# Designed miniproteins, single chains, continued (3), part 81

Each design is a single chain, and the fold is of that chain. pLDDT is the mean over its residues in the fold that is shown.

## One batch from the design tools (miniprotein)

Design m10978
Fold by ESMFold2-Fast:
Structure m10978 (fold): chain A 70 residues (1-70)
Amino acid sequence: SHEEKLRQSLEAALASVRKGDLVAAASGLVEALELETDPERIALLKEALRSVRAGDAESAAALLERALQL
C-alpha cells in the first residue's frame, strides 16, 4: 500500500542516517516527501532533510523517529 511504501522509505532513511550514509538518507527522504500527504509528517520530513543536508545525523534521526510515531 501507499502507507506501507512510505513507512518502508522512512525506516530505510532512518537506517541510512544511523549508518552515517547521509547521501542515501537524503534520497530516501526526497522519495518519502513525494509520497507523504500529512502536513505534520511533511514538516518533520522537511526538517529531517535540512538536518541531513547540514550533516546533522543526530537531529535527522530524532525527526525521523518522530515522523514514524505519527
Scores: mean pLDDT 85

Design m10979
Fold by ESMFold2-Fast:
Structure m10979 (fold): chain A 59 residues (1-59)
Amino acid sequence: MSEQIQQGLELAGQAVKALKEGDFETAEKYLAQALEAARDNPGLAAWLRREYEEAKAEA
């Protein structure tokens, strides 16, 4: 994967982890950074948003 894609996935993982821990402020911060890393890849950005929404539904 490109470095930007890898960085976006890593940040998304941190966002989901924060959601599972109930830290919504940290989760939103990491999601924003992940979406910024994925700004040139709309498909990745859409996937990251979907993953976050699914994790949020469990929180």
Scores: mean pLDDT 76

Design m10980
Fold by ESMFold2-Fast:
Structure m10980 (fold): chain A 79 residues (1-79)
Amino acid sequence: MSPEVEEGLKLFEAGRGSELAKRPDAAEIADALGDYLESQGKLEEAALAYLMAGELYEEQGNLEKARAMRARASELLSR
């Protein structure tokens, strides 16, 4: 895992996701965190990371990635 994703994971797990969201690479980090947490079987935490990534991608104007992230989060939460 990259140092940026490791720092993002620490902030996310500490409930300091708002600090992570201030980073210019926050959307990409949240997306990578979602993938990592899903690989660990932490489906609810992965869904929260994907929702964060979706919100951040929407703020960047990347609506297709935002929709993909929200769809993935919804799929995980329905399991």
Scores: mean pLDDT 79

Design m10981
Fold by ESMFold2-Fast:
Structure m10981 (fold): chain A 67 residues (1-67)
Amino acid sequence: GKIEFLVAEMRLKGETFSVDEVEEIMKKLGFSEEEIEAIKAALVERYGEDALLTPEQVEEVLKEVFG
């Protein structure tokens, strides 16, 4: 599904990502504005605004917010 494609795309692009980089990948994969804002808010709440996020950290948040 979309979550699996996002995580796979991230793993191909690098080891760590800013919140803004995660947003851009989500936009390219067709996530809605509402879905993107929910994930951004959750990532900032858990890891901070300036955090460098692994694909595994992003996958965990995606599963918690959309599961």
Scores: mean pLDDT 84

Design m10982
Fold by ESMFold2-Fast:
Structure m10982 (fold): chain A 105 residues (1-105)
Amino acid sequence: DIQKRVQELQEKIKLLEKALEAVREGYKKAAQSEDIEERQRLLQEGYEKAAEYAEKAGNQEAAEHFRKAAELVFSNPELAREHGHQGVVLIVQDIADLRQQLSNL
């Protein structure tokens, strides 16, 4: 029972870390592109992947923010960045909370 809880918490943390990595990789690839439209497409891909990982980890609120970011990348890049940032903040808080739970087992 304890071993199952440890494994579940570790898998959730891993998925949330993959969400952060997806956002970071999207920004990195976008920064390397010379084309504005390609930059936005790469950011959109990063946000979509981050949303998938956040949802799998059970963080639906962060997933919703990342989906909003992906939807708004072309039409409203500034609002897309705000939603992306809110998603990242929620993921970082969730990882900290899950690590605390793991430490208390």
Scores: mean pLDDT 89

Design m10983
Fold by ESMFold2-Fast:
Structure m10983 (fold): chain A 65 residues (1-65)
Amino acid sequence: DVAQELLDARPAVEEALATTPNPHTRELARLVLEGIARIEAGADVEEVIREIEEEIRKRREELAA
């Protein structure tokens, strides 16, 4: 269950956001937390995950270019 895996990851993601000095890691953690909040609000899990994956992919490509 992808939704449950994502919810189970919330404490680790929140800790990463609070403690990491890396701004890129903080931004990714924030993006994941926003996705979790959307799922809790009733958004489609598959759609939210796809959007997060696409955003991560685009950011990686921009950094590599």
Scores: mean pLDDT 75

Design m10984
Fold by ESMFold2-Fast:
Structure m10984 (fold): chain A 104 residues (1-104)
Amino acid sequence: SPEAQELLDRFRQAAREFVEAHEKYVKGLEKAKKGTLEEQYKILNDMAKEYGEVAERLRKVLEELRAHPDVSDGAIEAAETMVESAERIRKKLEELAKKYKDQL
């Protein structure tokens, strides 16, 4: 249905934001390697917050996908996998940021 397609397009947009956050993550880690412990903490903490925001947007769209009768189970499963990946990366970044903060 057109409504299901619009929801899938919104999810694809959120997935693109996740990819952009990952590109910033790779660049941020390279910058962090050359910085002070305080700069490393700030970069990691800022990236964790960005991934948290992306995960929240992905989760919200996933709930709307689950509620729509024309969205396939396969599409929902793919969306769930993306949300789980975003949350896993966020948790790893938060744990890493905490380790750097504890060394300050």
Scores: mean pLDDT 82

Design m10985
Fold by ESMFold2-Fast:
Structure m10985 (fold): chain A 61 residues (1-61)
Amino acid sequence: SEAVELVMERAGASREEAERIVELVRQGRGDLAGARLIIEYGVSAEEAERIVREVEELLGL
């Protein structure tokens, strides 16, 4: 999935974790997805918000 590859590339997340992040966004839980990117991967708040937004766009949300 393009969304999974995006999360892996930009956050340094594993495929398994990137799939979980994408699933959270698909379920309308982008706030939780962003929080996990910040807490678990050290992504800045601004970059986490951008990643979530781009994932939403790729999912047609």
Scores: mean pLDDT 88

Design m10986
Fold by ESMFold2-Fast:
Structure m10986 (fold): chain A 59 residues (1-59)
Amino acid sequence: MELAVAKYDFFTDNPAFLSFKKGDIVEILEYVNSEWVKVKSLKTGREGYVEKGGLELIE
């Protein structure tokens, strides 16, 4: 399982994108393009797209 941590807070009402808080842990499901990844929140179980620049990979 590839994990990442959120680097900042992000809130959205668009169901295609994931809202998150700084320090939230997400699982990377798919690398979509150079800007976007599809992730699953470990906190909420919700899936959505987030910007790659908002995430730091956990080794």
Scores: mean pLDDT 82

Design m10987
Fold by ESMFold2-Fast:
Structure m10987 (fold): chain A 75 residues (1-75)
Amino acid sequence: MEEKIEELEKKMDELVSEIRRLETEYQAAVAAGDRERAREIFSRILDLGVELLKTAVDLQIYRNELEKKKAELER
């Protein structure tokens, strides 16, 4: 269970890093007046945001199950 949490945390870190990179590219495209590039980058940010949300939900489920099991073992 902890190994799965670590995998999901790593995936979230990778997704956050990619989104931040794309946000920088998006701001550059907006500043340059490149509407087509800005829209393309924003669409990619939205897609990654959905994947991040799904990964966050999975991570919360695994963390809750781990906490529940730890509580049962500490009694």
Scores: mean pLDDT 82

Design m10988
Fold by ESMFold2-Fast:
Structure m10988 (fold): chain A 69 residues (1-69)
Amino acid sequence: SLMDELLERIRRKDYHDLLDLLKEIAREYSGVPGLGKLLLEILEAVGRNDWERAIELAEKLREAIEKYE
């Protein structure tokens, strides 16, 4: 899944195509409340090399997606 790929890239500290992946997640799950804010916060954490914060935010994003119908 897109979320599994995001979590793996963050765990590997892999910057490659991360912005494109976040854009794809935004398109796929556009109806999820707070999605844009969480995606921006993940991007900002990655930009600061705060990978621990990035993983926490990605887990919150996954939870938000799973709770939304």
Scores: mean pLDDT 83

Design m10989
Fold by ESMFold2-Fast:
Structure m10989 (fold): chain A 76 residues (1-76)
Amino acid sequence: SEAEAARRQAELLLKLAERAEKEGKEEVAEKLRRLAEGYLEAARLGVEVSDETVELARELEPYLQELAAEVQALLE
């Protein structure tokens, strides 16, 4: 379901945010947490993610691509 997909995505984003914070990338970590919040709120309300959340996802896409191997490790 969309809600389940959104929750899984948010969980991954929160793990990435923790790693970014550990590496001193506080701005990136904050953006990843905001993205996760957007996905969780959409899942909670049963609605589509906001345009702001979609825009933030596009902004973070290059960072997520750089972490492809880390993403795979976190999901296992």
Scores: mean pLDDT 74

Design m10990
Fold by ESMFold2-Fast:
Structure m10990 (fold): chain A 58 residues (1-58)
Amino acid sequence: GEGPAAEEGARRAAEAAARGDSAAAKQYTLWAFDKGGEAAGNEAERAGARAAVLAGTS
């Protein structure tokens, strides 16, 4: 999704996932759903998953 809330949610989820904090990544994804709707939440979830893969291994 577009908009500050969607981008902030995606960025925070990615940062949390990159440092191995899956709980925080989940919370930021849920926050994005609340603030930006389904599209924003989906974007945050994808960003978190991608960041986890790129930053390290599960």
Scores: mean pLDDT 77

Design m10991
Fold by ESMFold2-Fast:
Structure m10991 (fold): chain A 58 residues (1-58)
Amino acid sequence: MPSDKELELAMAELAGAVYLTVGDKEGAKKYYLEAARLAKELGDEETARIYKELAEEA
C-alpha cells in the first residue's frame, strides 16, 4: 500500500503533466518541483533529479 507521500508524489506528477498539456508553464513547473521535493523526501534522488530537470524545461 503506497504511503501518503507516495500518493502525493503521483498526484503532483499528474498535475504537472496536465498543466503542461494546457500550456500553463508556471503550473507545470510548480508541480514538477513539488514532485522532485517529494521524491527526495522518499529517498529517490534519481526521480527527484528527473522532475527537477522537467521543471527547468517547462
Scores: mean pLDDT 81

Design m10992
Fold by ESMFold2-Fast:
Structure m10992 (fold): chain A 56 residues (1-56)
Amino acid sequence: MKTIRELAEEFYKKVKTDLPLDELVERLARAFGVPPDAPATEEMIKGLEAAKKALE
């Protein structure tokens, strides 16, 4: 199962951004209210995909 950090790494590879990976990990962990090593739920993944689509 993917952790928040692994989810952030996958997101980082798919988007063009000037944010460093560690900052993205921190922002996602904070947004979900969990530590970076916590397992990502399917709901969190869907939320991130929706946010990515909105930023296009």
Scores: mean pLDDT 70

Design m10993
Fold by ESMFold2-Fast:
Structure m10993 (fold): chain A 72 residues (1-72)
Amino acid sequence: MERLEEILKELDELEKEIREAKELSDEETKELTERLVKLLKELLEIAGPEEIKELAEKRTKELKKKAEERAK
């Protein structure tokens, strides 16, 4: 549970970075995407109830899509 909360907070911070960055380089976009992938993998390994896992996965996918759209 505690680790799940940490991952969700890291996703919040990542979303904030994307929101404040009006322009992202290809390198920055790759770094953000890699961080999202790592957070998702760790979330899947630790996730407890399936509802919590689904919620966190949805948020991670939304952040990844936003980062990709910002890069293009």
Scores: mean pLDDT 69

Design m10994
Fold by ESMFold2-Fast:
Structure m10994 (fold): chain A 57 residues (1-57)
Amino acid sequence: MIEKGEQLTQQAVEAARQGDTKKAAQLAQQAVSLFLEAGNEDLARQASQQVSQAIKE
């Protein structure tokens, strides 16, 4: 599950860089959900922060 969450986080960052904010948000939510299911709150928080920064930049 963690590997899938990491993959979704990277896809969300790429979508944000492409200007697809809706896709980035959906992928980020999926990644956060997977990390929380795996019991890794730190990774869930990091994924959210990475996508937020990519959207701002």
Scores: mean pLDDT 79

Design m10995
Fold by ESMFold2-Fast:
Structure m10995 (fold): chain A 58 residues (1-58)
Amino acid sequence: SEELRELAAKLGLSVEDAKKLGEIAKALGMDVAVQLAVREGGASREEAERLVRLAVEA
């Protein structure tokens, strides 16, 4: 959860926004959540994938 908070903050996202991405990944798949994180956070694909993976595990 600490790593999730730190990465979310680096990408300009709240922890709650990151958790929502995790729920989207569970419902619609990783690709959809990653695409949203890239659009909302301005993140690279690698950073977005890491964020979504951490959010799913939280």
Scores: mean pLDDT 79

Design m10996
Fold by ESMFold2-Fast:
Structure m10996 (fold): chain A 65 residues (1-65)
Amino acid sequence: SVARETAAMIRMVAIAIEAGFESVRFEGDRVTVYAREDTPRIREGAREMERIARELGYSFELVLL
């Protein structure tokens, strides 16, 4: 459902903000997250967002800037 997808997107954005990601992009069924550094917090946040994206059937990509 759209409501379930929207809630999942909000959760992913909250995780990204708390973990210190540069940005999150939602492009159709694609989620791309950007980080300046590869830290344990960034890795953990990426894993959490990947699980959420996978549950939605979306693709997930982490890009290190």
Scores: mean pLDDT 87

Design m10997
Fold by ESMFold2-Fast:
Structure m10997 (fold): chain A 55 residues (1-55)
Amino acid sequence: MSKEEKYEKSLKTGEEKFKEGDYVSAAVGYHEALKLKPDDEKVKKKLEEALSKIP
């Protein structure tokens, strides 16, 4: 399941970076996950949240 594995890794990276306060890298991780599943509203909302934290 290469697509699912890539999605999970991107999502996990985004979550870890978000927890570290690195919102730019978190947004990149969520954006990569969203590119793999573009209609994933949960990931889209996480991406918007990360972007809202960037000054």
Scores: mean pLDDT 80

Design m10998
Fold by ESMFold2-Fast:
Order: structure tokens, then C-alpha cells, then sequence
Structure m10998 (fold): chain A 57 residues (1-57)
């Protein structure tokens, strides 16, 4: 998925991390995915929210 790979590069993540974050948001909701991204990926809440919204487009 070229879009996921592009977003991963833009946010300094691996494609696997971006795919995992999308799956987490789809399965458990945006709030859980945002908390995961902040804790495990070092993203701010604002950056995590923006990334997750774009991953769900």
C-alpha cells in the first residue's frame, strides 16, 4: 500500500509500524491507536491523531 508507505516516511515510521497503527485504529478505535503511537512510537498527540486520521482515509 503506497499510501501507508508514504505516510510512514512522512512521520518517521517504518511501513510495518504504520500498518500496525492503522489496524489498531480499525480494530480498537482512534483513542487506543493515539495512545499506542504516543507511548511506543514517540509521537505527540497532535501528530499521532493527524497520522491516524490520514491512515483511515
Amino acid sequence: DERVERLAREYGLTPAQARGLRTLAEQLGVDVAVQYAQRELGLSRERATALIERLLE
Scores: mean pLDDT 85

Design m10999
Fold by ESMFold2-Fast:
Structure m10999 (fold): chain A 88 residues (1-88)
Amino acid sequence: SELKKVAEEIRKRVQETLKFVGESSEEDAAKRVRELAEWTRKQEKYGLKPVADAVEAAYGALERLGKHVGMVGLIAAQTEADVLIRQA
């Protein structure tokens, strides 16, 4: 299904972003998470709202509290994506 393909793509992008954030400067991490949040929000119509909300929360946490807290938020977003893949 299209939903399953989109859910698998978002999970892949969240995993790649989480790895990048762990290896990057705080500025580069913030930019990458913002780009992920923007892309994920565009997929909201496919029922990805919980993932979009989690990525946006991770971005906000990263900006306010630093990249390590942002990484915790991205792990939450990964969990939401896993739930959607399992349901699809």
Scores: mean pLDDT 80

Design m11000
Fold by ESMFold2-Fast:
Structure m11000 (fold): chain A 87 residues (1-87)
Amino acid sequence: AEERREKERKAIAAMVLGTAGLVSAEMGDLDTAIEAFQGAIDLAREISPEAAAHFEKALQSVKEGNLEEARKHLLEAIRALDAAVEA
């Protein structure tokens, strides 16, 4: 029960940070976007290496100015986090 609750808390925090990162990037605040995505990556690594990899791809897409790819990778990261919490 406690391990599942900790995974759920970290998954929610990673999802919130990843979403904040994308919103910041869409607003042109790249510094905040990078910090938010890095936080999401660090939290996701503790739960799901697959989710962390997708957040890393989202961050790389943000750095390249490709917000469509960043959004795609953010959604894949969220999907991987949901799967990891349910397992």
Scores: mean pLDDT 86

Design m11001
Fold by ESMFold2-Fast:
Structure m11001 (fold): chain A 74 residues (1-74)
Amino acid sequence: MEYEKALEEAEKTMEEAAKVGTPEEAEQMRKAFEQVKKDAEENPDVAVDTYKMAKKAFEKKLAELKAEKEAKEK
């Protein structure tokens, strides 16, 4: 279940970032996640690493979106 756990964690992180961003940013992140799923499906041997990297990317995006939102609302 490594694959399923990595997928689930990446998806949860993407959803957290989507909640902070605008509707357009949320849609962009969903499209990025769909691309990650395609990449993982085409390269199953590295699928777990692909999702782990995606989770890190979405964590970084979440931090950036929070900083931007704070700057705009200040």
Scores: mean pLDDT 78

Design m11002
Fold by ESMFold2-Fast:
Structure m11002 (fold): chain A 88 residues (1-88)
Amino acid sequence: SLEEKLQKGLELIEKLVNADTSKNPVLGMLKDVKSVEEFLTRLAFVLGMTVEEIKKLSVEEFKEKLEEVGLHLSDEEVQYLHTLIKHY
C-alpha cells in the first residue's frame, strides 16, 4: 500500500542519517537532520538539484543520481524514497 511505502521511505531516511559516513563523506551531509523536510533539502543539495527536480525524475533516473554521489540503494529502497519525496 502507499502507507507501507511511505513508512519504508521514512525507515530508509533514518537508516541513511545514521549510516557510517567514514567511507563516504557525501553521507556526512545527511547526518544530524531532524525532519523529513531537512533531509530532502540536504539530499537535493548533495544531488545538485532542487526537490522539485528530484520529483520529476523517473525511479531509474533517481537511482542513477544517487549512485553518482555514492548512495548505492536497492531498486526497492529507491522506489520507497522516491515515493516519499513525491508525496511530501
Scores: mean pLDDT 78

Design m11003
Fold by ESMFold2-Fast:
Structure m11003 (fold): chain A 60 residues (1-60)
Amino acid sequence: PLTPRQQRALDVLRENLGRILSPREIAERAGVSVQTVYNLTKKLGAKDLAELQEKLARAR
């Protein structure tokens, strides 16, 4: 399961599908650290944020 901070970062990513967001922008919008965004990316099996955003867009 995701931590609450990781869940907030994921929610920001889902709300901004199709937009180019940096790890810093996601962290600021979710109220978490940039490290939390990277940890979420790795936990969901993506090599980087761009791949995670692709996976989330494909899941819809």
Scores: mean pLDDT 78

Design m11004
Fold by ESMFold2-Fast:
Structure m11004 (fold): chain A 64 residues (1-64)
Amino acid sequence: NSELVARAIGLILRGIGAELDGNLEEAREAYEEAIKLLKSLPDADEKLIKRIEEKLKEIEEKIK
């Protein structure tokens, strides 16, 4: 579980970096994968998942 959590955090950081660089498509993909990993864990942080979902929604609105 700790390995998957660390990987999800790495993807979140990748998403943030991509967003700051204006690579919205890469940011979207990173956030989507992070959410997928976090949701696969039965005791995942629900608040963290919601925050990343909100971030993903924001990115998708900018891509339109």
Scores: mean pLDDT 81

Design m11005
Fold by ESMFold2-Fast:
Structure m11005 (fold): chain A 65 residues (1-65)
Amino acid sequence: SEIEREARVAMLQMAATVLGFKVKEVEGDKVVVEVSDMPKEEQEKAIERLREIAKKLGVEVEVVK
């Protein structure tokens, strides 16, 4: 349902923030996030984790610099 989709999008936004990303835009069921100033190794692990969460939630994520 629409409400369940909105809840999943909100969950991904929260996960992105906790992982150190900045949420730039939300476009329907797609969340666009920016990588902040992080060490390269930490950045790569955070991106991998965020994509795993997005896949489980069925929400699209786009990572920009």
Scores: mean pLDDT 81

Design m11006
Fold by ESMFold2-Fast:
Structure m11006 (fold): chain A 57 residues (1-57)
Amino acid sequence: DEANIKKLMEKFGISERQARSILELAKKYGISVEELLKLSGEEAERLLLERYFEAEF
């Protein structure tokens, strides 16, 4: 997880705390870190929102 946190911080320019929160959401919705790292920040946010709405239904 530490390596994934660092990768997210570098890719998106975010804090360790924010990266950890994103990692937890990704785990909850079954999204891999590799998948997130291929996206822009806006694309990653959209994917997380899509998974949230899918989980509701």
Scores: mean pLDDT 76

Design m11007
Fold by ESMFold2-Fast:
Order: structure tokens, then C-alpha cells, then sequence
Structure m11007 (fold): chain A 79 residues (1-79)
């Protein structure tokens, strides 16, 4: 089911983008830098997420609407 896997990836991208934006606004770290960290980890298949990604998740967890979506996104990216 490549189509469903791709759709899931699109959703993960959107959710992570929202979390990164919130973290960027919260800490003042450029959004592009947070995106680069996540893209690099994803490309290298690193099992460990960078601190920027963890901080983005913490920021998203403060928003109940995005908490679940961001947690699911992280789970898919880790896989």
C-alpha cells in the first residue's frame, strides 16, 4: 500500500511542520533550521531525534489539538 504510506508521510510532514513553526515562534530558532535538523535525521535514518524536534513536540503538546497529531507524526518519522 504505497499510496497509503505516502499519504501518511504527507500527514506526518504537515504535523511536524506545524510543531516546528510553534517551536520557532516559542524559542526564536529559525524555522528553516528546525526543518533542516529533521530532514537530516530522516535522511540518515537516525533512531535518535535532535533536540530541536523534541522541543517542537513539547511546544505542540501544550496545544491539545496538535498534541496527538504530533505524537503520531514522531512515531511515523522514527519508524
Amino acid sequence: EAARREEARREVEARLEAALREESERTGVPLEELRRELARERAERAPYFPESAKKALEAAKKNPEKKEAVEEALKLVLA
Scores: mean pLDDT 63

Design m11008
Fold by ESMFold2-Fast:
Structure m11008 (fold): chain A 67 residues (1-67)
Amino acid sequence: MSEALRLEAEGGVYEVAGAVYERLGDYEEAIRHYEKALDLYRKAGNDAGVAAVEAKIAELRAKLAAA
């Protein structure tokens, strides 16, 4: 397994964890996990993952600001 594949896999795990916390309504924990996924996807060169996670973080931050 290359380092890029490892970083991609770890990013995916954090993205799934973020989605779980999002479904529970814990947007602060969801953002933390998505931010970790974002860092890992950037290191892996996963541009699609970066874009998707950035959009999700922005959405959740907007929900927190509206509460």
Scores: mean pLDDT 84

Design m11009
Fold by ESMFold2-Fast:
Structure m11009 (fold): chain A 80 residues (1-80)
Amino acid sequence: MKEEAEKLKEEAERAIREAEEAIKKVEDEEKKLEAEQLVALARMYLSLGDLLEKQGKYEEAVKAYEKALRIAKEALELAK
């Protein structure tokens, strides 16, 4: 699971970055705030995954990174 955690972390970081970039183009204030809230939540799960990975809890880190990735993708879809 260590390699899977590393890969998911990279995918989550990339998805968060793509969502943040897309949000900059959103003109609807309400939609923008909702997407920003999702990005903040995704970053929290990314940080949780990093903490778990440092503790050697790779299986739990994978789950945290998967949640971060999923939420970041939801933010990106909302910001389209």
Scores: mean pLDDT 86

Design m11010
Fold by ESMFold2-Fast:
Structure m11010 (fold): chain A 69 residues (1-69)
Amino acid sequence: KKEELLEKAVELFKEAFDKAAYYGQDTRPFLDKAREEALKLAQDAGYTPEEAEKLIFEAMERLTRELAA
């Protein structure tokens, strides 16, 4: 289901931020890895590359709102 994929993507990005903070490193490589994993999950679920990119965008917006709240 789309909501389950969104939740998975949000958790992947949260883990990336947590790992970067834990190791005291730049977030970029951890976010890149999380993005690759989220793209694979969406495409494995039958999403097109364009749909997968939109899902990742929505996941990042959701996470950004959660972190800003």
Scores: mean pLDDT 78

Design m11011
Fold by ESMFold2-Fast:
Structure m11011 (fold): chain A 60 residues (1-60)
Amino acid sequence: GALESARAAIERGNSTLGTAGALVALESGQASREEVRELAELARKLGNEDAARGIERVLE
């Protein structure tokens, strides 16, 4: 699903696809706000600050 695709993109360092996938997953109801927040934390842990900030903006 969109959440798993976003996670894979983040793990590969793709900030644009990771952020876009997180937005799609949240807006389509495929992921909770908590799961999307966990993606932002994963991105930060992996050193992908751009993806972390992008995903945090999706959460407002």
Scores: mean pLDDT 82

Design m11012
Fold by ESMFold2-Fast:
Structure m11012 (fold): chain A 85 residues (1-85)
Amino acid sequence: MSPQAIEAKNLGNELLKLGRYEEAIEAYNKALELDPRFAKAAFNRGVAYEKLGREDEAKLDYNVALYLAEELGDEETKEEALARL
């Protein structure tokens, strides 16, 4: 995973904490462009979509995060995604 993908995801996380949901989504989009298999970025983008009431997009991201987490053996992200579906 590239340092740039991790940095973009971390920026998204800080923006999410600040309630800047649209900007968080843009940061997570960058993370996923750099690493399409970044399960945690997909999950966190789903959380941002959910906060904006964009339920269909949130559900898609939770399903993507679940699929990737299962492939990568990321039990934490898998459990978090399942709890949202």
Scores: mean pLDDT 89

Design m11013
Fold by ESMFold2-Fast:
Structure m11013 (fold): chain A 66 residues (1-66)
Amino acid sequence: PSEEELDKEVELALHIIRATLAEKSGDYEEAIKHYERALEIARELGDEQTAANLEKRIQSLKEKLS
């Protein structure tokens, strides 16, 4: 992987960690923001499996806010 791809992989992981922590604390708005950023990065990397998992998680959290 290029340095750019490695940086994006790290950024993806950090956003997932931040989103998970926010979700565990009940801060669903913050969790959604971080998962949405992670989704953008997963799509940039072509990681379809991670993108699909993030889409489902975002949808579930949006339902909790409704």
Scores: mean pLDDT 85

Design m11014
Fold by ESMFold2-Fast:
Structure m11014 (fold): chain A 62 residues (1-62)
Amino acid sequence: MSPEEKAATYYTAAAIARAGAEFNRELAKREKDPARKAALLEEAEEDERVAEELEEEAKKLE
């Protein structure tokens, strides 16, 4: 796999992770159970962190 193809794959994976984070934040807004709300927000934060790491890896390949 070329470095450009690998970078594109990382950017795509990062975009998916960001979409997942946004989805979890929207679910958290509607969630009335404090424990479940906290879990959704933690998942969103983790997805954002993963997206940032994937973007950094993609930039190293450019």
Scores: mean pLDDT 84

Design m11015
Fold by ESMFold2-Fast:
Structure m11015 (fold): chain A 62 residues (1-62)
Amino acid sequence: KIEELEKEIKELSEKINELEKKLKSIKDPSSPEYKELLEELLETSVRLLSKAVELSLLKKES
């Protein structure tokens, strides 16, 4: 359980880095592509935080 969550957190962190690189490569921040990537970045960040909290709770109970 804990090891699986740690793996998911690492994968989400890598995804965030990829999305940040894509956002930096877009010249027009008002473009639909920029907005979509920004939304995906925010969604992925929320998932990362949720998994980090879950991991902390499992470590406390285990």
Scores: mean pLDDT 80

Design m11016
Fold by ESMFold2-Fast:
Structure m11016 (fold): chain A 75 residues (1-75)
Amino acid sequence: MVGAPAYFAVTDADRGGIVAVDEEGNVLAQVSGRVLRGKPGDYGWGEVIELKDGRARVRGTNADGSPVEVEVEAD
């Protein structure tokens, strides 16, 4: 859901995940697979800016304070 809080992690050059949650901490959506945007070591919180079947994009901030946009497509 667009505007939902989400955490993201990019584990290597082509693999990552995004998990969207509601304010109670319930998982709304999870996308794991191919990284379309992001870098290895991107890890943090943001907001969902696009969520469709098999694809999510989040704009947020890495744990180190750097701004980031992460996009993941399920295989």
Scores: mean pLDDT 80

